# Designed miniproteins, single chains, continued (5): the designs that were tried, part 97

Each design is a single chain, and the fold is of that chain. pLDDT is the mean over its residues in the fold that is shown.

## One batch from the design tools (miniprotein)

Design m19361
Fold by ESMFold2-Fast:
Order: sequence, then C-alpha cells, then structure tokens
Structure m19361 (fold): chain A 95 residues (1-95)
Amino acid sequence: SRIDELLDELAELGVQLGKAKTEEEFKEVWERIKKVVDELLEIASEMSPRERVLAEATLSLLAMHAYIEYKVTGNELYKEFADELLEYSNEIAAA
C-alpha cells in the first residue's frame, strides 16, 4: 500500500539521518523526512487504526533518536527536529 511505501521510506531516511556527518547532510535528510510526513498527514484520516499506530510509533522512534543526539551533542538542531517529529506523531494520533 502507499502507507507501507511511505513508512518504509521514513525508516530508510531515519537510517540516513543517523549517518549524517554534517549539519548540511542532516538538513537535507530532514527536508526529505518532512515531505514524507506531509504525505502521511494528508492520508492520516484514511488510515486503518493499525496503520495510524504504526505511523505514530515510527515518528516517535525517530524523535527519540534525534533527542538522544541532542543530549549527546548539545546541538539545538536535533532538539528542534525531535520536537517537530513528536508534534507530527501527535497529529497523526489525533487524526
């Protein structure tokens, strides 16, 4: 399904985010994640309960990874990204 494709892409982007060595590389992956999230939000109301929970869980996991990087590095970009992902997770849960 399109939802499965978007969730798979989101998971792959999460791996790429963890491999980013520069703020530039991080921002490039972040912009790609935002595009996937925008599509997920558009179809959130059409998702089954299971698909919605899976999307929510995936975004929450990415937020936790970004937050860990923030705590380790002190770089505010990771905190900003973690906060945005957690907000998106909550929006999908509420849809």
Scores: mean pLDDT 81

Design m19362
Fold by ESMFold2-Fast:
Structure m19362 (fold): chain A 85 residues (1-85)
Amino acid sequence: GAPVATEEMEKKLKEELEKLIEELRKKGEEKAAEIVEEGGKKALEYIRKGDYKEALKILYEALAEAFKLMGKEEEAALAEAAAAK
């Protein structure tokens, strides 16, 4: 099987977060971008520790806060539900 290394998971998450942060900044949503960036950094720390459950919770909580700030209530509610798992 393909080696599922922590480094591979970290790289993929980092790339997806960088894409989202860039999109938010292009829209002028600088505060939302900062929330996603800080939450993403914290989530990556937990991935390095092998605590994927906590990493996902932190990531989804950050996404929910960012989406609420942008007025995207449906996306925020979905992220909050994901964080609560």
Scores: mean pLDDT 78

Design m19363
Fold by ESMFold2-Fast:
Structure m19363 (fold): chain A 72 residues (1-72)
Amino acid sequence: DEADKEKKRELAIALGELIARETAAALGLTVQSIEVRETDTSVTVVATGDKGVVTVTIDLETGEITVEVEYL
């Protein structure tokens, strides 16, 4: 069961990075850095660009995906 939890977390990270990169590309942002933050219940991917920041949070318990964009 712990191996299944680890695979679920790795999949959430990959999905979060994909959503963050696609969102940045759709908004015309040049991604300068990507940071991944993990907790026991969530994965947060932060893509920092030249004109803004895209933050994708995936809740591992509910499956909720939140995408936030902050323009600089």
Scores: mean pLDDT 82

Design m19364
Fold by ESMFold2-Fast:
Structure m19364 (fold): chain A 66 residues (1-66)
Amino acid sequence: DDVVARARALGISDFGITFILSLPRDVQDQLLDAWAAGDRQRMIDILMQTLGISRDDAQRTIDAMA
């Protein structure tokens, strides 16, 4: 509930919100904190560690969430 409200306030798309809600709760909070800070590198690192994806795939995922 609070996660959805925070994500909307940060300008995250409906696709991005749906994606974030599929992640573990602690990862949701970490990703939203990084997004609020504008820390793109931290967002990339979180996605790489959580999903086991490449830096390029993490970058594309973040771009798709906006």
Scores: mean pLDDT 84

Design m19365
Fold by ESMFold2-Fast:
Structure m19365 (fold): chain A 64 residues (1-64)
Amino acid sequence: DVVLTPEQAERIGVLLVTRHNRVDAARGIGELLKEKEEVTQRELAEAAGVPLSTVRRIARELGV
């Protein structure tokens, strides 16, 4: 798993929320970022309720 800085995780999270239009995804990501310094792409995927492949695709688009 790729470890993300809080800034990288937030940027990916914003795109996840925007593209999947899920209020629960925003809540899950927000709680994860408050609880942990440096999260993995897998942890973001679980918090947002999306497949890991979706997080990986967005990370690549952002150059992360």
Scores: mean pLDDT 74

Design m19366
Fold by ESMFold2-Fast:
Structure m19366 (fold): chain A 68 residues (1-68)
Amino acid sequence: SSIDDVLELLRKELGLPEEWYKKLREEIKASVAELAKMSVEEVEKLIKTPELKPLAPFIVNAARVLSK
């Protein structure tokens, strides 16, 4: 699955809390390949929880690593 791999990487590297993992998993419906092609601003638009928008650069970077 797309977003689960990105969020697992963020959990391992940044200690992403379980509640943030659940919210991001629910809000982001894009594949890893789609996320890897998006800008930070496009990913921020997918995140509906304002407090989690600062994670957009980390999500983009994780998706780019995983899409290789």
Scores: mean pLDDT 83

Design m19367
Fold by ESMFold2-Fast:
Structure m19367 (fold): chain A 61 residues (1-61)
Amino acid sequence: MMDRIEEAVKANEDKLKELESKGINPKDPAERFAAIVLPSPRYSALMLLGREAILEALERV
């Protein structure tokens, strides 16, 4: 179990650094969720164009 957290932290560390470099707050739940989806090439363009819009659309589900 602890290994899962440590690996998640290391995997997120690169994402968090990228987001912070771009001025995105990774601690914000909405922006953090966008960071998880951004690595997916399918949604990367949509996330860049409508990060908040996509998250709000998911809330409407």
Scores: mean pLDDT 55

Design m19368
Fold by ESMFold2-Fast:
Structure m19368 (fold): chain A 71 residues (1-71)
Amino acid sequence: MLEETLKLIKTRAVEAGYLPQEFADKPDYLSEGNFVKLRKFIMDFQRENNLTVDGVAGPKTLELLQKDVEK
């Protein structure tokens, strides 16, 4: 479940331009250096959705990430 959560966050971050496209080829692997970019994506997403901006993907953040959102 945590692994699926990380894959979801990585996919959304790539789609939003926070991570390079090559990260789509490594769903089960995350470079430590790119974790900072994922955290920034989470914080920006939390701000946009009026959630607490802590950079941690909690249940509410994950629920909203699973929804089809337009941008």
Scores: mean pLDDT 66

Design m19369
Fold by ESMFold2-Fast:
Structure m19369 (fold): chain A 93 residues (1-93)
Amino acid sequence: ALEAARAALAAGDLDTALEHVGRAVLALVPKSAREKVRPEAEKLAEQADKSKDPLVQKALGMEAMALMAREAGHDDLAALAEEVARALREKAA
């Protein structure tokens, strides 16, 4: 299921890549794992709120998704979320 997100990222379609990663995290990461990283995810959300750049806000959201995926043991999904976050930050610059 990560293939669609990787294909979108390779095509430069960052919004589609972000949407596929978000859906995969909701489907694969249990609530218990998401709650474990809630304080770290909330810090990223606070950083996003301080940013006026919507691409940086999306990148911070992907970094939060990577934390949740990694806590659940989905290291490949976490790495993909980090790649999408990096591409969003590069586009913001």
Scores: mean pLDDT 83

Design m19370
Fold by ESMFold2-Fast:
Structure m19370 (fold): chain A 88 residues (1-88)
Amino acid sequence: MPKLSPEQQEKTYKTLQQIFSSKSEDEILAEVRAAAAANGIPQATADRILALMREIYDLIKNKASPEVVAEKVLALQEEVRRATAALE
């Protein structure tokens, strides 16, 4: 997948900060788990998505750089893309 531009990195970071300021880690992980189950995503893929979401949450709370957060967001998008590409 193409890399995010610096502008997209900053936008993504700010969006995640807003989401994670309004919801707890447990609420976000519960929503992701429910969405994965509703879409029939395999457990192994769902576990990877949940691990990436937890890592992204921790990075935002620890004020990591937008570049590091963007790399994890791209990894999350790739896991979702593989899950949807397997749909027949």
Scores: mean pLDDT 77

Design m19371
Fold by ESMFold2-Fast:
Order: structure tokens, then C-alpha cells, then sequence
Structure m19371 (fold): chain A 91 residues (1-91)
């Protein structure tokens, strides 16, 4: 398992990034913290999830989508090979 969370400026530049390889629970915490930080900054968040467990990936995507929506972000999901890329953009 490998998860990456990135805070993105309006120009697409990476302001902050964090990688978690320990597991889904640890990555979930980091992912949600990055959403909170991005909301305060008026920035976006991009999450990249790499792993063979489709259920774990789907749960992480659902959790991110739900929280990002509650915080007022617009969410998009894209597949890039074995990776899922989920982006939250300020409205």
C-alpha cells in the first residue's frame, strides 16, 4: 500500500505533500488532515492511492469524497493504471 496526499495551489503547484505506506487507517488520518489544512488555505487536495486491495481503495475514495463534499470542495476521481487519483477543488 502507498498513499500520497498533496495540497495544491490554484496554479496546480504542490504546497505540501505527505506519503503513507503503513496502511489505510494511517493514510485516512493524513488525508483528512490535509483536507482541513487545504480548506484554511483556500487550496485543493490531490490524493493518490496505490495498492492491490480494491475494497481498501474504494473505502478511502468514499471517505475522502464524503469529507471533501462536507467541507465544500468539488471532487473528481480518475484511474491511472493501478492508481486512483482523487482531487478536491475549492468551490
Amino acid sequence: FKGRSEILGKDGSVIESSEVKEGVEEFSKVMLEMLDKAKELGAGVRVTIEGEDEIEADILVALFHMQATVLGFEVSVEREGDALVVTATPK
Scores: mean pLDDT 80

Design m19372
Fold by ESMFold2-Fast:
Structure m19372 (fold): chain A 60 residues (1-60)
Amino acid sequence: ENVEEAAKALVKERPELSFEIAKAIIENIRESGATPEQAKEGALEAGLSEETAEAIGKGV
């Protein structure tokens, strides 16, 4: 599942997050109706790497 891949990427860059919390963040972004492009831009604005932002976009 793309959500699991996005959550794993987020945890690798932000190890203070648990996998469950990271997955919930990705699921919440999906429920908000954000497009993959909006999710990626939001992640970049939050200071995440381009690699992690791309994974989050694919998870939405």
Scores: mean pLDDT 81

Design m19373
Fold by ESMFold2-Fast:
Structure m19373 (fold): chain A 94 residues (1-94)
Amino acid sequence: SLEELKKKVIETLELVRERVKDLSDTDLKIIEEAIEAVKASKSVEELEKKLEELRQKALEQKAHPAVIYALAAASNPDMSVDEIVEFSLAVAEE
Protein backbone atom coordinates (compact mmCIF):
# COMPACT_ATOMS: atom_id res chain seq x y z
CA SER A 1 0.00 0.00 0.00
CA LEU A 2 1.00 3.65 -0.31
CA GLU A 3 1.04 4.03 3.51
CA GLU A 4 3.36 1.01 3.96
CA LEU A 5 5.68 2.28 1.21
CA LYS A 6 5.77 5.78 2.80
CA LYS A 7 6.62 4.23 6.19
CA LYS A 8 9.41 2.11 4.66
CA VAL A 9 10.96 5.05 2.75
CA ILE A 10 10.78 7.47 5.71
CA GLU A 11 12.26 4.86 8.10
CA THR A 12 15.09 4.13 5.62
CA LEU A 13 15.96 7.82 5.16
CA GLU A 14 15.80 8.54 8.92
CA LEU A 15 18.15 5.61 9.67
CA VAL A 16 20.59 6.75 6.93
CA ARG A 17 20.51 10.29 8.40
CA GLU A 18 21.21 8.87 11.91
CA ARG A 19 23.87 6.28 11.05
CA VAL A 20 25.93 7.76 8.17
CA LYS A 21 28.76 9.89 9.55
CA ASP A 22 30.00 13.17 8.01
CA LEU A 23 26.77 14.13 6.24
CA SER A 24 26.92 17.78 5.09
CA ASP A 25 24.21 20.39 5.61
CA THR A 26 23.34 19.83 1.92
CA ASP A 27 22.94 16.06 2.55
CA LEU A 28 20.71 16.67 5.59
CA LYS A 29 18.57 19.16 3.63
CA ILE A 30 18.11 16.65 0.77
CA ILE A 31 17.04 13.91 3.23
CA GLU A 32 14.55 16.30 4.91
CA GLU A 33 13.15 17.38 1.51
CA ALA A 34 12.79 13.68 0.55
CA ILE A 35 10.94 12.81 3.80
CA GLU A 36 8.54 15.76 3.32
CA ALA A 37 8.00 14.88 -0.38
CA VAL A 38 7.18 11.27 0.60
CA LYS A 39 4.72 12.45 3.30
CA ALA A 40 2.99 14.75 0.74
CA SER A 41 2.76 12.08 -2.03
CA LYS A 42 -0.77 10.91 -2.92
CA SER A 43 0.21 7.89 -5.03
CA VAL A 44 3.04 5.35 -5.41
CA GLU A 45 3.79 6.86 -8.85
CA GLU A 46 4.10 10.40 -7.39
CA LEU A 47 6.31 9.11 -4.54
CA GLU A 48 8.66 7.27 -6.95
CA LYS A 49 8.83 10.32 -9.27
CA LYS A 50 9.68 12.70 -6.39
CA LEU A 51 12.40 10.35 -5.09
CA GLU A 52 13.93 10.19 -8.59
CA GLU A 53 13.84 14.01 -8.90
CA LEU A 54 15.56 14.31 -5.49
CA ARG A 55 18.13 11.65 -6.48
CA GLN A 56 18.98 13.72 -9.61
CA LYS A 57 19.25 16.88 -7.46
CA ALA A 58 21.53 14.96 -5.03
CA LEU A 59 23.77 13.87 -7.94
CA GLU A 60 23.96 17.46 -9.28
CA GLN A 61 24.82 18.81 -5.80
CA LYS A 62 27.44 16.04 -5.32
CA ALA A 63 25.66 14.70 -2.25
CA HIS A 64 27.12 11.87 -0.17
CA PRO A 65 27.06 8.52 -2.08
CA ALA A 66 25.07 6.92 0.78
CA VAL A 67 22.29 9.54 0.33
CA ILE A 68 22.22 9.02 -3.46
CA TYR A 69 22.06 5.23 -2.97
CA ALA A 70 19.30 5.43 -0.34
CA LEU A 71 17.15 7.68 -2.59
CA ALA A 72 17.58 5.20 -5.48
CA ALA A 73 16.90 2.06 -3.38
CA ALA A 74 14.28 3.24 -0.82
CA SER A 75 11.26 2.40 -3.03
CA ASN A 76 12.66 -0.99 -4.19
CA PRO A 77 10.09 -3.63 -3.11
CA ASP A 78 12.75 -6.40 -3.23
CA MET A 79 14.91 -4.74 -0.55
CA SER A 80 14.20 -4.40 3.18
CA VAL A 81 14.88 -1.22 5.19
CA ASP A 82 17.82 -2.98 6.90
CA GLU A 83 19.35 -4.06 3.55
CA ILE A 84 19.11 -0.54 2.09
CA VAL A 85 20.62 1.00 5.27
CA GLU A 86 23.46 -1.59 5.35
CA PHE A 87 24.33 -0.98 1.66
CA SER A 88 24.14 2.81 2.20
CA LEU A 89 26.63 2.45 5.09
CA ALA A 90 28.91 0.25 2.94
CA VAL A 91 28.95 2.98 0.25
CA ALA A 92 29.77 5.55 2.99
CA GLU A 93 32.96 3.59 3.89
CA GLU A 94 34.27 4.32 0.33
Scores: mean pLDDT 84

Design m19374
Fold by ESMFold2-Fast:
Structure m19374 (fold): chain A 68 residues (1-68)
Amino acid sequence: SMEEKIAELLERLREVEREARERGLSEDEIVQLMEKVALEAVMELAAEGWSDEEIQAVADAAKRFIEE
């Protein structure tokens, strides 16, 4: 479901943030890395034939998480 895809992506973004901080990356580098991961996830959903509405919902959830 869309909700499951959002939850999976947010968990992945949290893990990416944690690992990047452990590696000593700057806040700007962490944000850029999370944005790249979110973009890759959105592109994968589009390739899998998800609707524009579902893709937008996942993208919006990732954007809110990253911008907090």
Scores: mean pLDDT 84

Design m19375
Fold by ESMFold2-Fast:
Structure m19375 (fold): chain A 83 residues (1-83)
Amino acid sequence: MEEKFAKIKEAIEKGEVEWEHEDAKAAMLLLISLRPRGETLRDWIARLSAAFPFRHPEEVIIREIVRKAKEIGVELDLDAVPD
């Protein structure tokens, strides 16, 4: 997971990722910074959505994060617990 997050962070910092929703970019950057433990990435995003209102449905944000990561060669397993 750390290597996947490092690759995504580098791509974002280099402007290689064109985000359609600012909430998806914000959620991805927060995920990289906080590195949730003991829960799936899906459950962590659900908790974030409950605490901070997204302008778009949670599922739209999740789909964009996965798709943009895949476009740069990173496959995110949302159902795996990172550590």
Scores: mean pLDDT 72

Design m19376
Fold by ESMFold2-Fast:
Structure m19376 (fold): chain A 110 residues (1-110)
Amino acid sequence: LSNLEKRRQNIINELDLAIETLKEFIEKIKKGEVTPIDLFVLTVTLSSIYLVSRWLKKYEPSLNALADRIESLVRQLDTALANKDYDSAIATANELIALLKEVRAKLKAL
């Protein structure tokens, strides 16, 4: 496999982990069980998702529009969390999960 194909597979694996972390976070919000450690883990995950969007813009120009949407949703989710607006955080996280799944499917098809 080329270095690009290996990097693409690493990005797919990072997307899978991010999707799982976002799903777990939504369930914890619904149960009222969000801890400071959960918020820290989510912040690290959002940073990873942002780096994925930057990688897409550099190496997969056909996905630039999806990368821009990822960056926008990451910013919206970060703002909702800072404001403790958990209803908006759940809505934005679900939209981000759907978008990450779309990106994953498109990368896997390349």
Scores: mean pLDDT 86

Design m19377
Fold by ESMFold2-Fast:
Structure m19377 (fold): chain A 60 residues (1-60)
Amino acid sequence: SMEEEEIENFRTAMFDPSKVTTPEGKKYLELFKNSDAKQRIEMTKEMTKKIQEILKKKKG
């Protein structure tokens, strides 16, 4: 899904920037370069919420 793709691009840009190949991943790299610690924490919180929502949807 597009949501899972967004999460993967965010994670790759944060934890393994050398593996960034997508335009979305490169956008996250630029955001991280231009963001302070508070902004990066806020972005991480938003992404964590998306991950939790996806996991809840997969509970059968």
Scores: mean pLDDT 75

Design m19378
Fold by ESMFold2-Fast:
Structure m19378 (fold): chain A 75 residues (1-75)
Amino acid sequence: MDPVTAVRLAILDHADRQGLSPAELVRRLQARLGLPDTGKLDDATLRALADHFGLTEDSPASRFAALGRLLATLA
């Protein structure tokens, strides 16, 4: 699974579990990263997430764990 797909799936799963819209969750992530809060998983947002958490192709579990830790800091 590529990093973009992994990030998208993690965001959708977390949003569903928290009862949030994916767009609202993306806006919170963008605000946390100092990006414009567009609510879209644009290239800038995906690159910032990958760079911030060292998201790699190693495993989906590692990428989800890293993203999950960021999402926990937003709760």
Scores: mean pLDDT 67

Design m19379
Fold by ESMFold2-Fast:
Structure m19379 (fold): chain A 105 residues (1-105)
Amino acid sequence: DDAAEAAFYQRVFARAGEDWSAAEAAAFWARFVEELRRAGVRTLDELAEWLVAQGREVGVEEEVEALVARARELFVNARTEEDVLEALAHLVRAWRLIEEGRAEK
């Protein structure tokens, strides 16, 4: 259900501190997943390494590394849907920092 999927992404964005519509959240997530696919990122470990490398290119390596480390910790210790949402919110925040860094250059 596209509506349920869009609502799920909006919940992730709300936890990341973003006030986006369900459509905007779904579009952002689709772009992010497509960029990961083009980069050949297939696993959580590869995602972590790729995000840190992208953060380094735009000068936010340390902040992205901290967010990614926290997301991995939350995924490993996840017991509820809320834990998964918090982990995904940290990944969204890391990607937002990278996109903002790219836009400044």
Scores: mean pLDDT 78

Design m19380
Fold by ESMFold2-Fast:
Structure m19380 (fold): chain A 56 residues (1-56)
Amino acid sequence: DVDALQAELTKRFGPDAAARAGAQYRQAQALARELGGTGVEIEIVDGEPVAAALLP
């Protein structure tokens, strides 16, 4: 759930980084839906959370 994920990201990385990651997560979800992907993954890049679509 995006809302639960955003709350957790806010606790770990702060509200600004969480807001960016949340927007990125929604874009990655849309991409995964278009390409038949299996979901979305959050990884840490340069100390910030980044969302990536999991493609088949």
Scores: mean pLDDT 74

Design m19381
Fold by ESMFold2-Fast:
Structure m19381 (fold): chain A 71 residues (1-71)
Amino acid sequence: GKVLDPEERRRLVREVARELVALKAADPSLSDEQLYEAALALVRKKAPDLTPEVQEELAREAVRAAHDSLA
C-alpha cells in the first residue's frame, strides 16, 4: 500500500476534478454516477500503483471537488 504525499494527493484530485468539469460542460446529461465512473478510470490511469481502496477514495474526492466547482 502506498500513501500519497498531501501535495501529490491534492494535485491528482485537482487534475481529475478539472477533467470531470470539462466532461460535464461537454455533456450536461452526465449523472453523478457517470462522473464517478469517469473519475475512477482517470485515477486508475494516472495512479495505477495505488490500492483500489485509495483509488476509489480519490475518485470520490474528485467528484466532490468537481461538483463544488459546478455549483
Scores: mean pLDDT 81

Design m19382
Fold by ESMFold2-Fast:
Structure m19382 (fold): chain A 88 residues (1-88)
Amino acid sequence: SKQDEDLAKIKKQVQQTMELTIKRLVEKYNMTPEQEAQLKEIAKEQMAEFEQLAKKYMDQGYTPQDAMYKSMQVVSSKFLEEKKKLVS
């Protein structure tokens, strides 16, 4: 469906942003392979939550762009909180 296509598109955009963010954080904090693996697992969990939230917002009548933005605000906040635990 059009909604499934739109969801797939925004999911790819968010995944690319997440991967770039992970790379930058690993370099900035000189993370160990173990810390990088933990950060990637956190990102995987946040991507799953993003997909569920974006679908929920689209089901409520939000545009794909608005659904993406609202969902990103939630998952980005959680990702930053979890990142602090790894690099304190």
Scores: mean pLDDT 83

Design m19383
Fold by ESMFold2-Fast:
Structure m19383 (fold): chain A 114 residues (1-114)
Amino acid sequence: IEKLKSLSKEELESRLKEIHSKIVNEENVSKETLLEELAELIVAIEINKNLSEEEKKEFLLGVQLNLRELGVDIEILDPEKHSFEELLNTVLKGIESVNPELAKKIKELIKKYA
């Protein structure tokens, strides 16, 4: 958690790319494990002290796209037209639809570290 607050933009981009690669290419990685990795990334983005709000919104677009590729029924919101809170709420609703316990855990971690 403390390490997640200090991740660089490049480290977050690397993590998002690794998750995306696992979703499209990994035959032995469970959907549940990939959702957990996306959940950690969502928390890391929200609590990060080094990212601008615009950069955080761009990362949440990446999370939205990965959730849709993973088969989650999610609305893709344009970060140029929507607030960070709107993008975060859409992502959380998407996760909640397939794993409500994980969505609750994300919300609790954000509240604790925000």
Scores: mean pLDDT 81

Design m19384
Fold by ESMFold2-Fast:
Structure m19384 (fold): chain A 92 residues (1-92)
Amino acid sequence: KAKELLKKGDEAFAQGDYDTALKYYEEALKLYEEAGDEEGILEAKVKIGEVHVAQGDRSALEAGVLDGLARIARAIGDDELAKELRKKAIEL
């Protein structure tokens, strides 16, 4: 089921129909999450990310980088930096 949705998303992506590709990949992600299929979850998330990159969605990429940096800042004990980076990610 979920794998068929990934295939439909791949077909839409190849045609440049990024909205349709996202719809199918998000539906596949939901099914993999319900099934607890960690490999399927990762595959669907990667494909969703590839669509955003193909669309030139710089804000989504920047938000992801800022969230990653905020997690690192929290891990090293810089809670103020972590809060500021998360705020910037939300504002994008």
Scores: mean pLDDT 72

Design m19385
Fold by ESMFold2-Fast:
Structure m19385 (fold): chain A 86 residues (1-86)
Amino acid sequence: MFDVNEVLKEAEKRGKGVIIYSFAKKVIVETEDEEFAEYLKKNFSAREPIKLEVRVGTGPAPEGVKAVRAAGPAKARLEEYKKQIE
């Protein structure tokens, strides 16, 4: 079972930045920490029909995003992005 909230809690606990992009059938997790990315790949899995993708670094903004969440240092980046849109 994949729980976005558990990923966010683990990121906060470890002081790691993550951004989570949720789609209808896919979740993308971005982090700048390669070790944390490997942890997420091993310990979190989405069950079909939902797919999990883990990215290292900051990739291009995904298309078709339904919701965005952030944890750790990445929360500041998400808040700044939201403020620019109003």
Scores: mean pLDDT 69

Design m19386
Fold by ESMFold2-Fast:
Structure m19386 (fold): chain A 67 residues (1-67)
Amino acid sequence: GFEAETVTRTFTGDEAAAFDAMAAWLRALQAEAAARGWEFTGAEVTATPRGDPTATITVTATLVRAV
């Protein structure tokens, strides 16, 4: 069998800064997951519509491990 976990985080601010923060967090999460024997299978992203000066980005990452 396998175990699955989800991790959700929200980033707010200027669009470029918010996406950069998200990318840094996902990179760190992947490294930490691998160190603990978890596989990063993907992330789902919801962001504000184009043309909004302030971005709100919600990211849900899925991790799995064989047991």
Scores: mean pLDDT 79

Design m19387
Fold by ESMFold2-Fast:
Structure m19387 (fold): chain A 101 residues (1-101)
Amino acid sequence: MPEELSVEELKELVRKHLEEAEEYLKKVEEDPEDEEARRKALEHLEKASLLLGRLVARGELDEELVKRLEELLKKLGEEYIKEWLEERAKEKQKEYEELLK
């Protein structure tokens, strides 16, 4: 990941990831069984969240981008997010167990 992005570049990347997530969420609305579209939407929302965290760390909070992220996370569904976080936690635990050999 680029280490020296400007505030404007970070905001552009957040916006792009939110746009991609919104596009995948439209596919989920059309076909609720599309697991790949859900995973892709969540991946883009995770990246947007990470970049938004970088903006906050620089004192550059964008309320519009925060609200957009929250709305898209609600559309994805709280239960799906929890299940995905549980899977990621289990994968990280396996990685830590392997590293402790």
Scores: mean pLDDT 74

Design m19388
Fold by ESMFold2-Fast:
Structure m19388 (fold): chain A 85 residues (1-85)
Amino acid sequence: MQPYTPWEIMRRIQQLPYDDRKKVNDLITDLDRRVNDRDLANDWEGFERVLEEAEKRAETLPPEGKEVVLRYIESVRYQRELARK
């Protein structure tokens, strides 16, 4: 199954209520910075820990915001698997 494109994720964030949109955007921005850290390029365990921490943080969000964050995490995992092949 194809993950959401970055544009589809951004569009879904824009459809959330303002307070939820801010929380989701802050979490995704933080996650994006962490997964693109050069120190994680060859640290597969560290990379998975970052994603697990993001999933745990998503549990504090409303259901709609949690869904967007989980879709983003799925997309990040999918892109890394493609790079590994």
Scores: mean pLDDT 73

Design m19389
Fold by ESMFold2-Fast:
Structure m19389 (fold): chain A 92 residues (1-92)
Amino acid sequence: NLEGLEQEVQELIDSIKKLADELKSKLDPESQKKLDELTKQMIERIERLYEGILRVLEDPSASEEFRQELDAELPEMKELQAQFQKLRALAS
């Protein structure tokens, strides 16, 4: 349902922000800046995907275009996850 999805998206964004804040205390200033950029990019992509879902709910004919957008975004999200894992390793 839409209300549940909105809550899950907000919880995901909040979790990412909390993890980033916790990692910052263990990183040098240059790595902190990289983490800030990465966190911003991840949140922006999550927000765009959520907006796409809302658009499809308003106009179901947009679902095929949204699916194509998801296929394009998934490899980029995986790359961001890989970069985040490298920063986590530096913080440990």
Scores: mean pLDDT 81

Design m19390
Fold by ESMFold2-Fast:
Structure m19390 (fold): chain A 81 residues (1-81)
Amino acid sequence: MEELIKKAEEYVLKATEYLKRGDGEKAREYAKLGHDYAMEALRKAEGASQEDISRAVGLAIDSIGNLIEAARLLGEKMEPA
C-alpha cells in the first residue's frame, strides 16, 4: 500500500511538472501512471487505514485532473467519449 501510494504521488508530481512545461504527451503518460498506481493501492485497500484510502482516492482524482489538462494541451476534445 505505502509503496503504491508513494509511486502515485511521484507520478502526480511529474505530470504536474510536465503540464507546467507544456509537454502534454509526457504529462498524460505520467498522469496515467499516477492513476494506475492509485487504483492499484485502492485494490489492495483491505485492512488499510482510512488515511491511506483517502490519500489513494485523492491521488486518483489528481491524476484524472492532470489527464484532462494534458488532453487540452494536446488539442483533444473534452467531450464525453
Scores: mean pLDDT 80

Design m19391
Fold by ESMFold2-Fast:
Structure m19391 (fold): chain A 97 residues (1-97)
Amino acid sequence: PQKFIPTGVRTDPLSGVEVDYSVIWYSELDKKYYSVHPELVEEALKEAMESENPLGALFSRLVALPPNAPEEMLENGGGLAYELLPEDSPKVAEFLS
C-alpha cells in the first residue's frame, strides 16, 4: 500500500525553509519522500527557470517521479515532484516517526 502523510506546514530539517507537507508520498523503491503539492512544484519550476545561479537551482529539488509512483501523483505533478531529502539526523527521524 502507498503511504500519504498529511502533515501541513513544517520546517524542512535540511534547508530550514517552511514547506507544506500536506501531500507527501513515500517511495518504497528509493526510500524517499516526494511532494506533488502544486504550489511547491510551481515555485520550484519558477525558481529553476529564473535562476541566474546554477547553485540556486539546488533549492529547486524537482525530479521526475519514480516508476512506482501511483497515477494520482503523476497527474498532480505532471510527472514531476519536489524531492524531500531525508537524512538520518535526529530532526528527520523525529519528523518521520
Scores: mean pLDDT 53

Design m19392
Fold by ESMFold2-Fast:
Structure m19392 (fold): chain A 83 residues (1-83)
Amino acid sequence: MDEALRRASERLSEVYGMDPEEIYEQLRRTIEYALENLEKALANPETKIDEKLVEIVERLKAAKTSEEVEELLEELIAEELAE
């Protein structure tokens, strides 16, 4: 997983002109924060969570390979950019 996250960070650093290590830390924290907030949001009846976002986050928890982590990160970025 760490290697996949580092490769994603290197690609994003080329796009945003940021240090790959800084992007790596931000991505790691964002994933942890999203997982924690997902539990809180599910407890809040006013918060509508996109079913697709829930699925992606759950798949991230279950991800066992670097390739799977990279694909899920790309889906998260694509969904953010598409909407």
Scores: mean pLDDT 64

Design m19393
Fold by ESMFold2-Fast:
Structure m19393 (fold): chain A 85 residues (1-85)
Amino acid sequence: LDEHLKSIPKEVLEKQKKELKERAEEINKRMDELGVSVDEIEEALREKVEEIEKKAKETAKSPIEELYLAQEQVFEEIERYLEKL
């Protein structure tokens, strides 16, 4: 993970990092409001994360693209899980 982050152009990394940080803060706020723990989400989404990682590996053209696609889909599933609560 750290090695792949170092290979991404600094400008692209900074922009993506800001967007991911804002999205993570939104998710954390909703978790706090609902009283949901990180462990609960990880357990609930374990199988879905494995499926997402497999699909990302099959469709991505590069390791960096694979990580981005997987992370975006994982955030979508977390948001969906929180909405269901």
Scores: mean pLDDT 70

Design m19394
Fold by ESMFold2-Fast:
Structure m19394 (fold): chain A 86 residues (1-86)
Amino acid sequence: SMEEIQKQIEALKAEIDALLAEAKARFPELAAELDAFRAQLNAAKTPEEILSVAGELARFLEERVPGSPLAERMRELVSQLNQLLR
């Protein structure tokens, strides 16, 4: 149902927010960029906007901290969002 899809999107958005907080704690040198992603995520109102921010964050983490568990987990969250929006 639409309500179940919306609930899953909210859960994924919350997981991305938690990942941003964890990334900031582990990589304080990236704090400014991670805070900007968090602001963009909180401003995102549509599933497409959430996916756009998530995709850019995944790319950012892959470039700045390649091989980190956080970069891998972010790619998994992007995959889940893509599957949910299909």
Scores: mean pLDDT 86

Design m19395
Fold by ESMFold2-Fast:
Structure m19395 (fold): chain A 95 residues (1-95)
Amino acid sequence: MEAGRLLKGYFDRISSRPPTPQEVQDFVEDLLKLGLISEQEAQEVLQTIDSPPDVQLEMADQLYDKGFQLLDEGKSLQGSAYFLVSQYLRLLARQ
């Protein structure tokens, strides 16, 4: 599956409802398989899924900042992936 098409699918899922913890896990695992997120950052996100909302929001902020760095480096797909993971954690935290 093409990376851009996968990101579009995950974006469309959260446009009408917040994600479940399982959907955040599935998304991060798919990003790992495509090399769009580092193993370290993927493990950190997976560890925050069951964390309090404030911890989830802090991780979301870190991923958002990293997304901008990746865009500045010309890594548009990776940057988009990091922004979308950030949004997934923000929506999970606001349930």
Scores: mean pLDDT 85

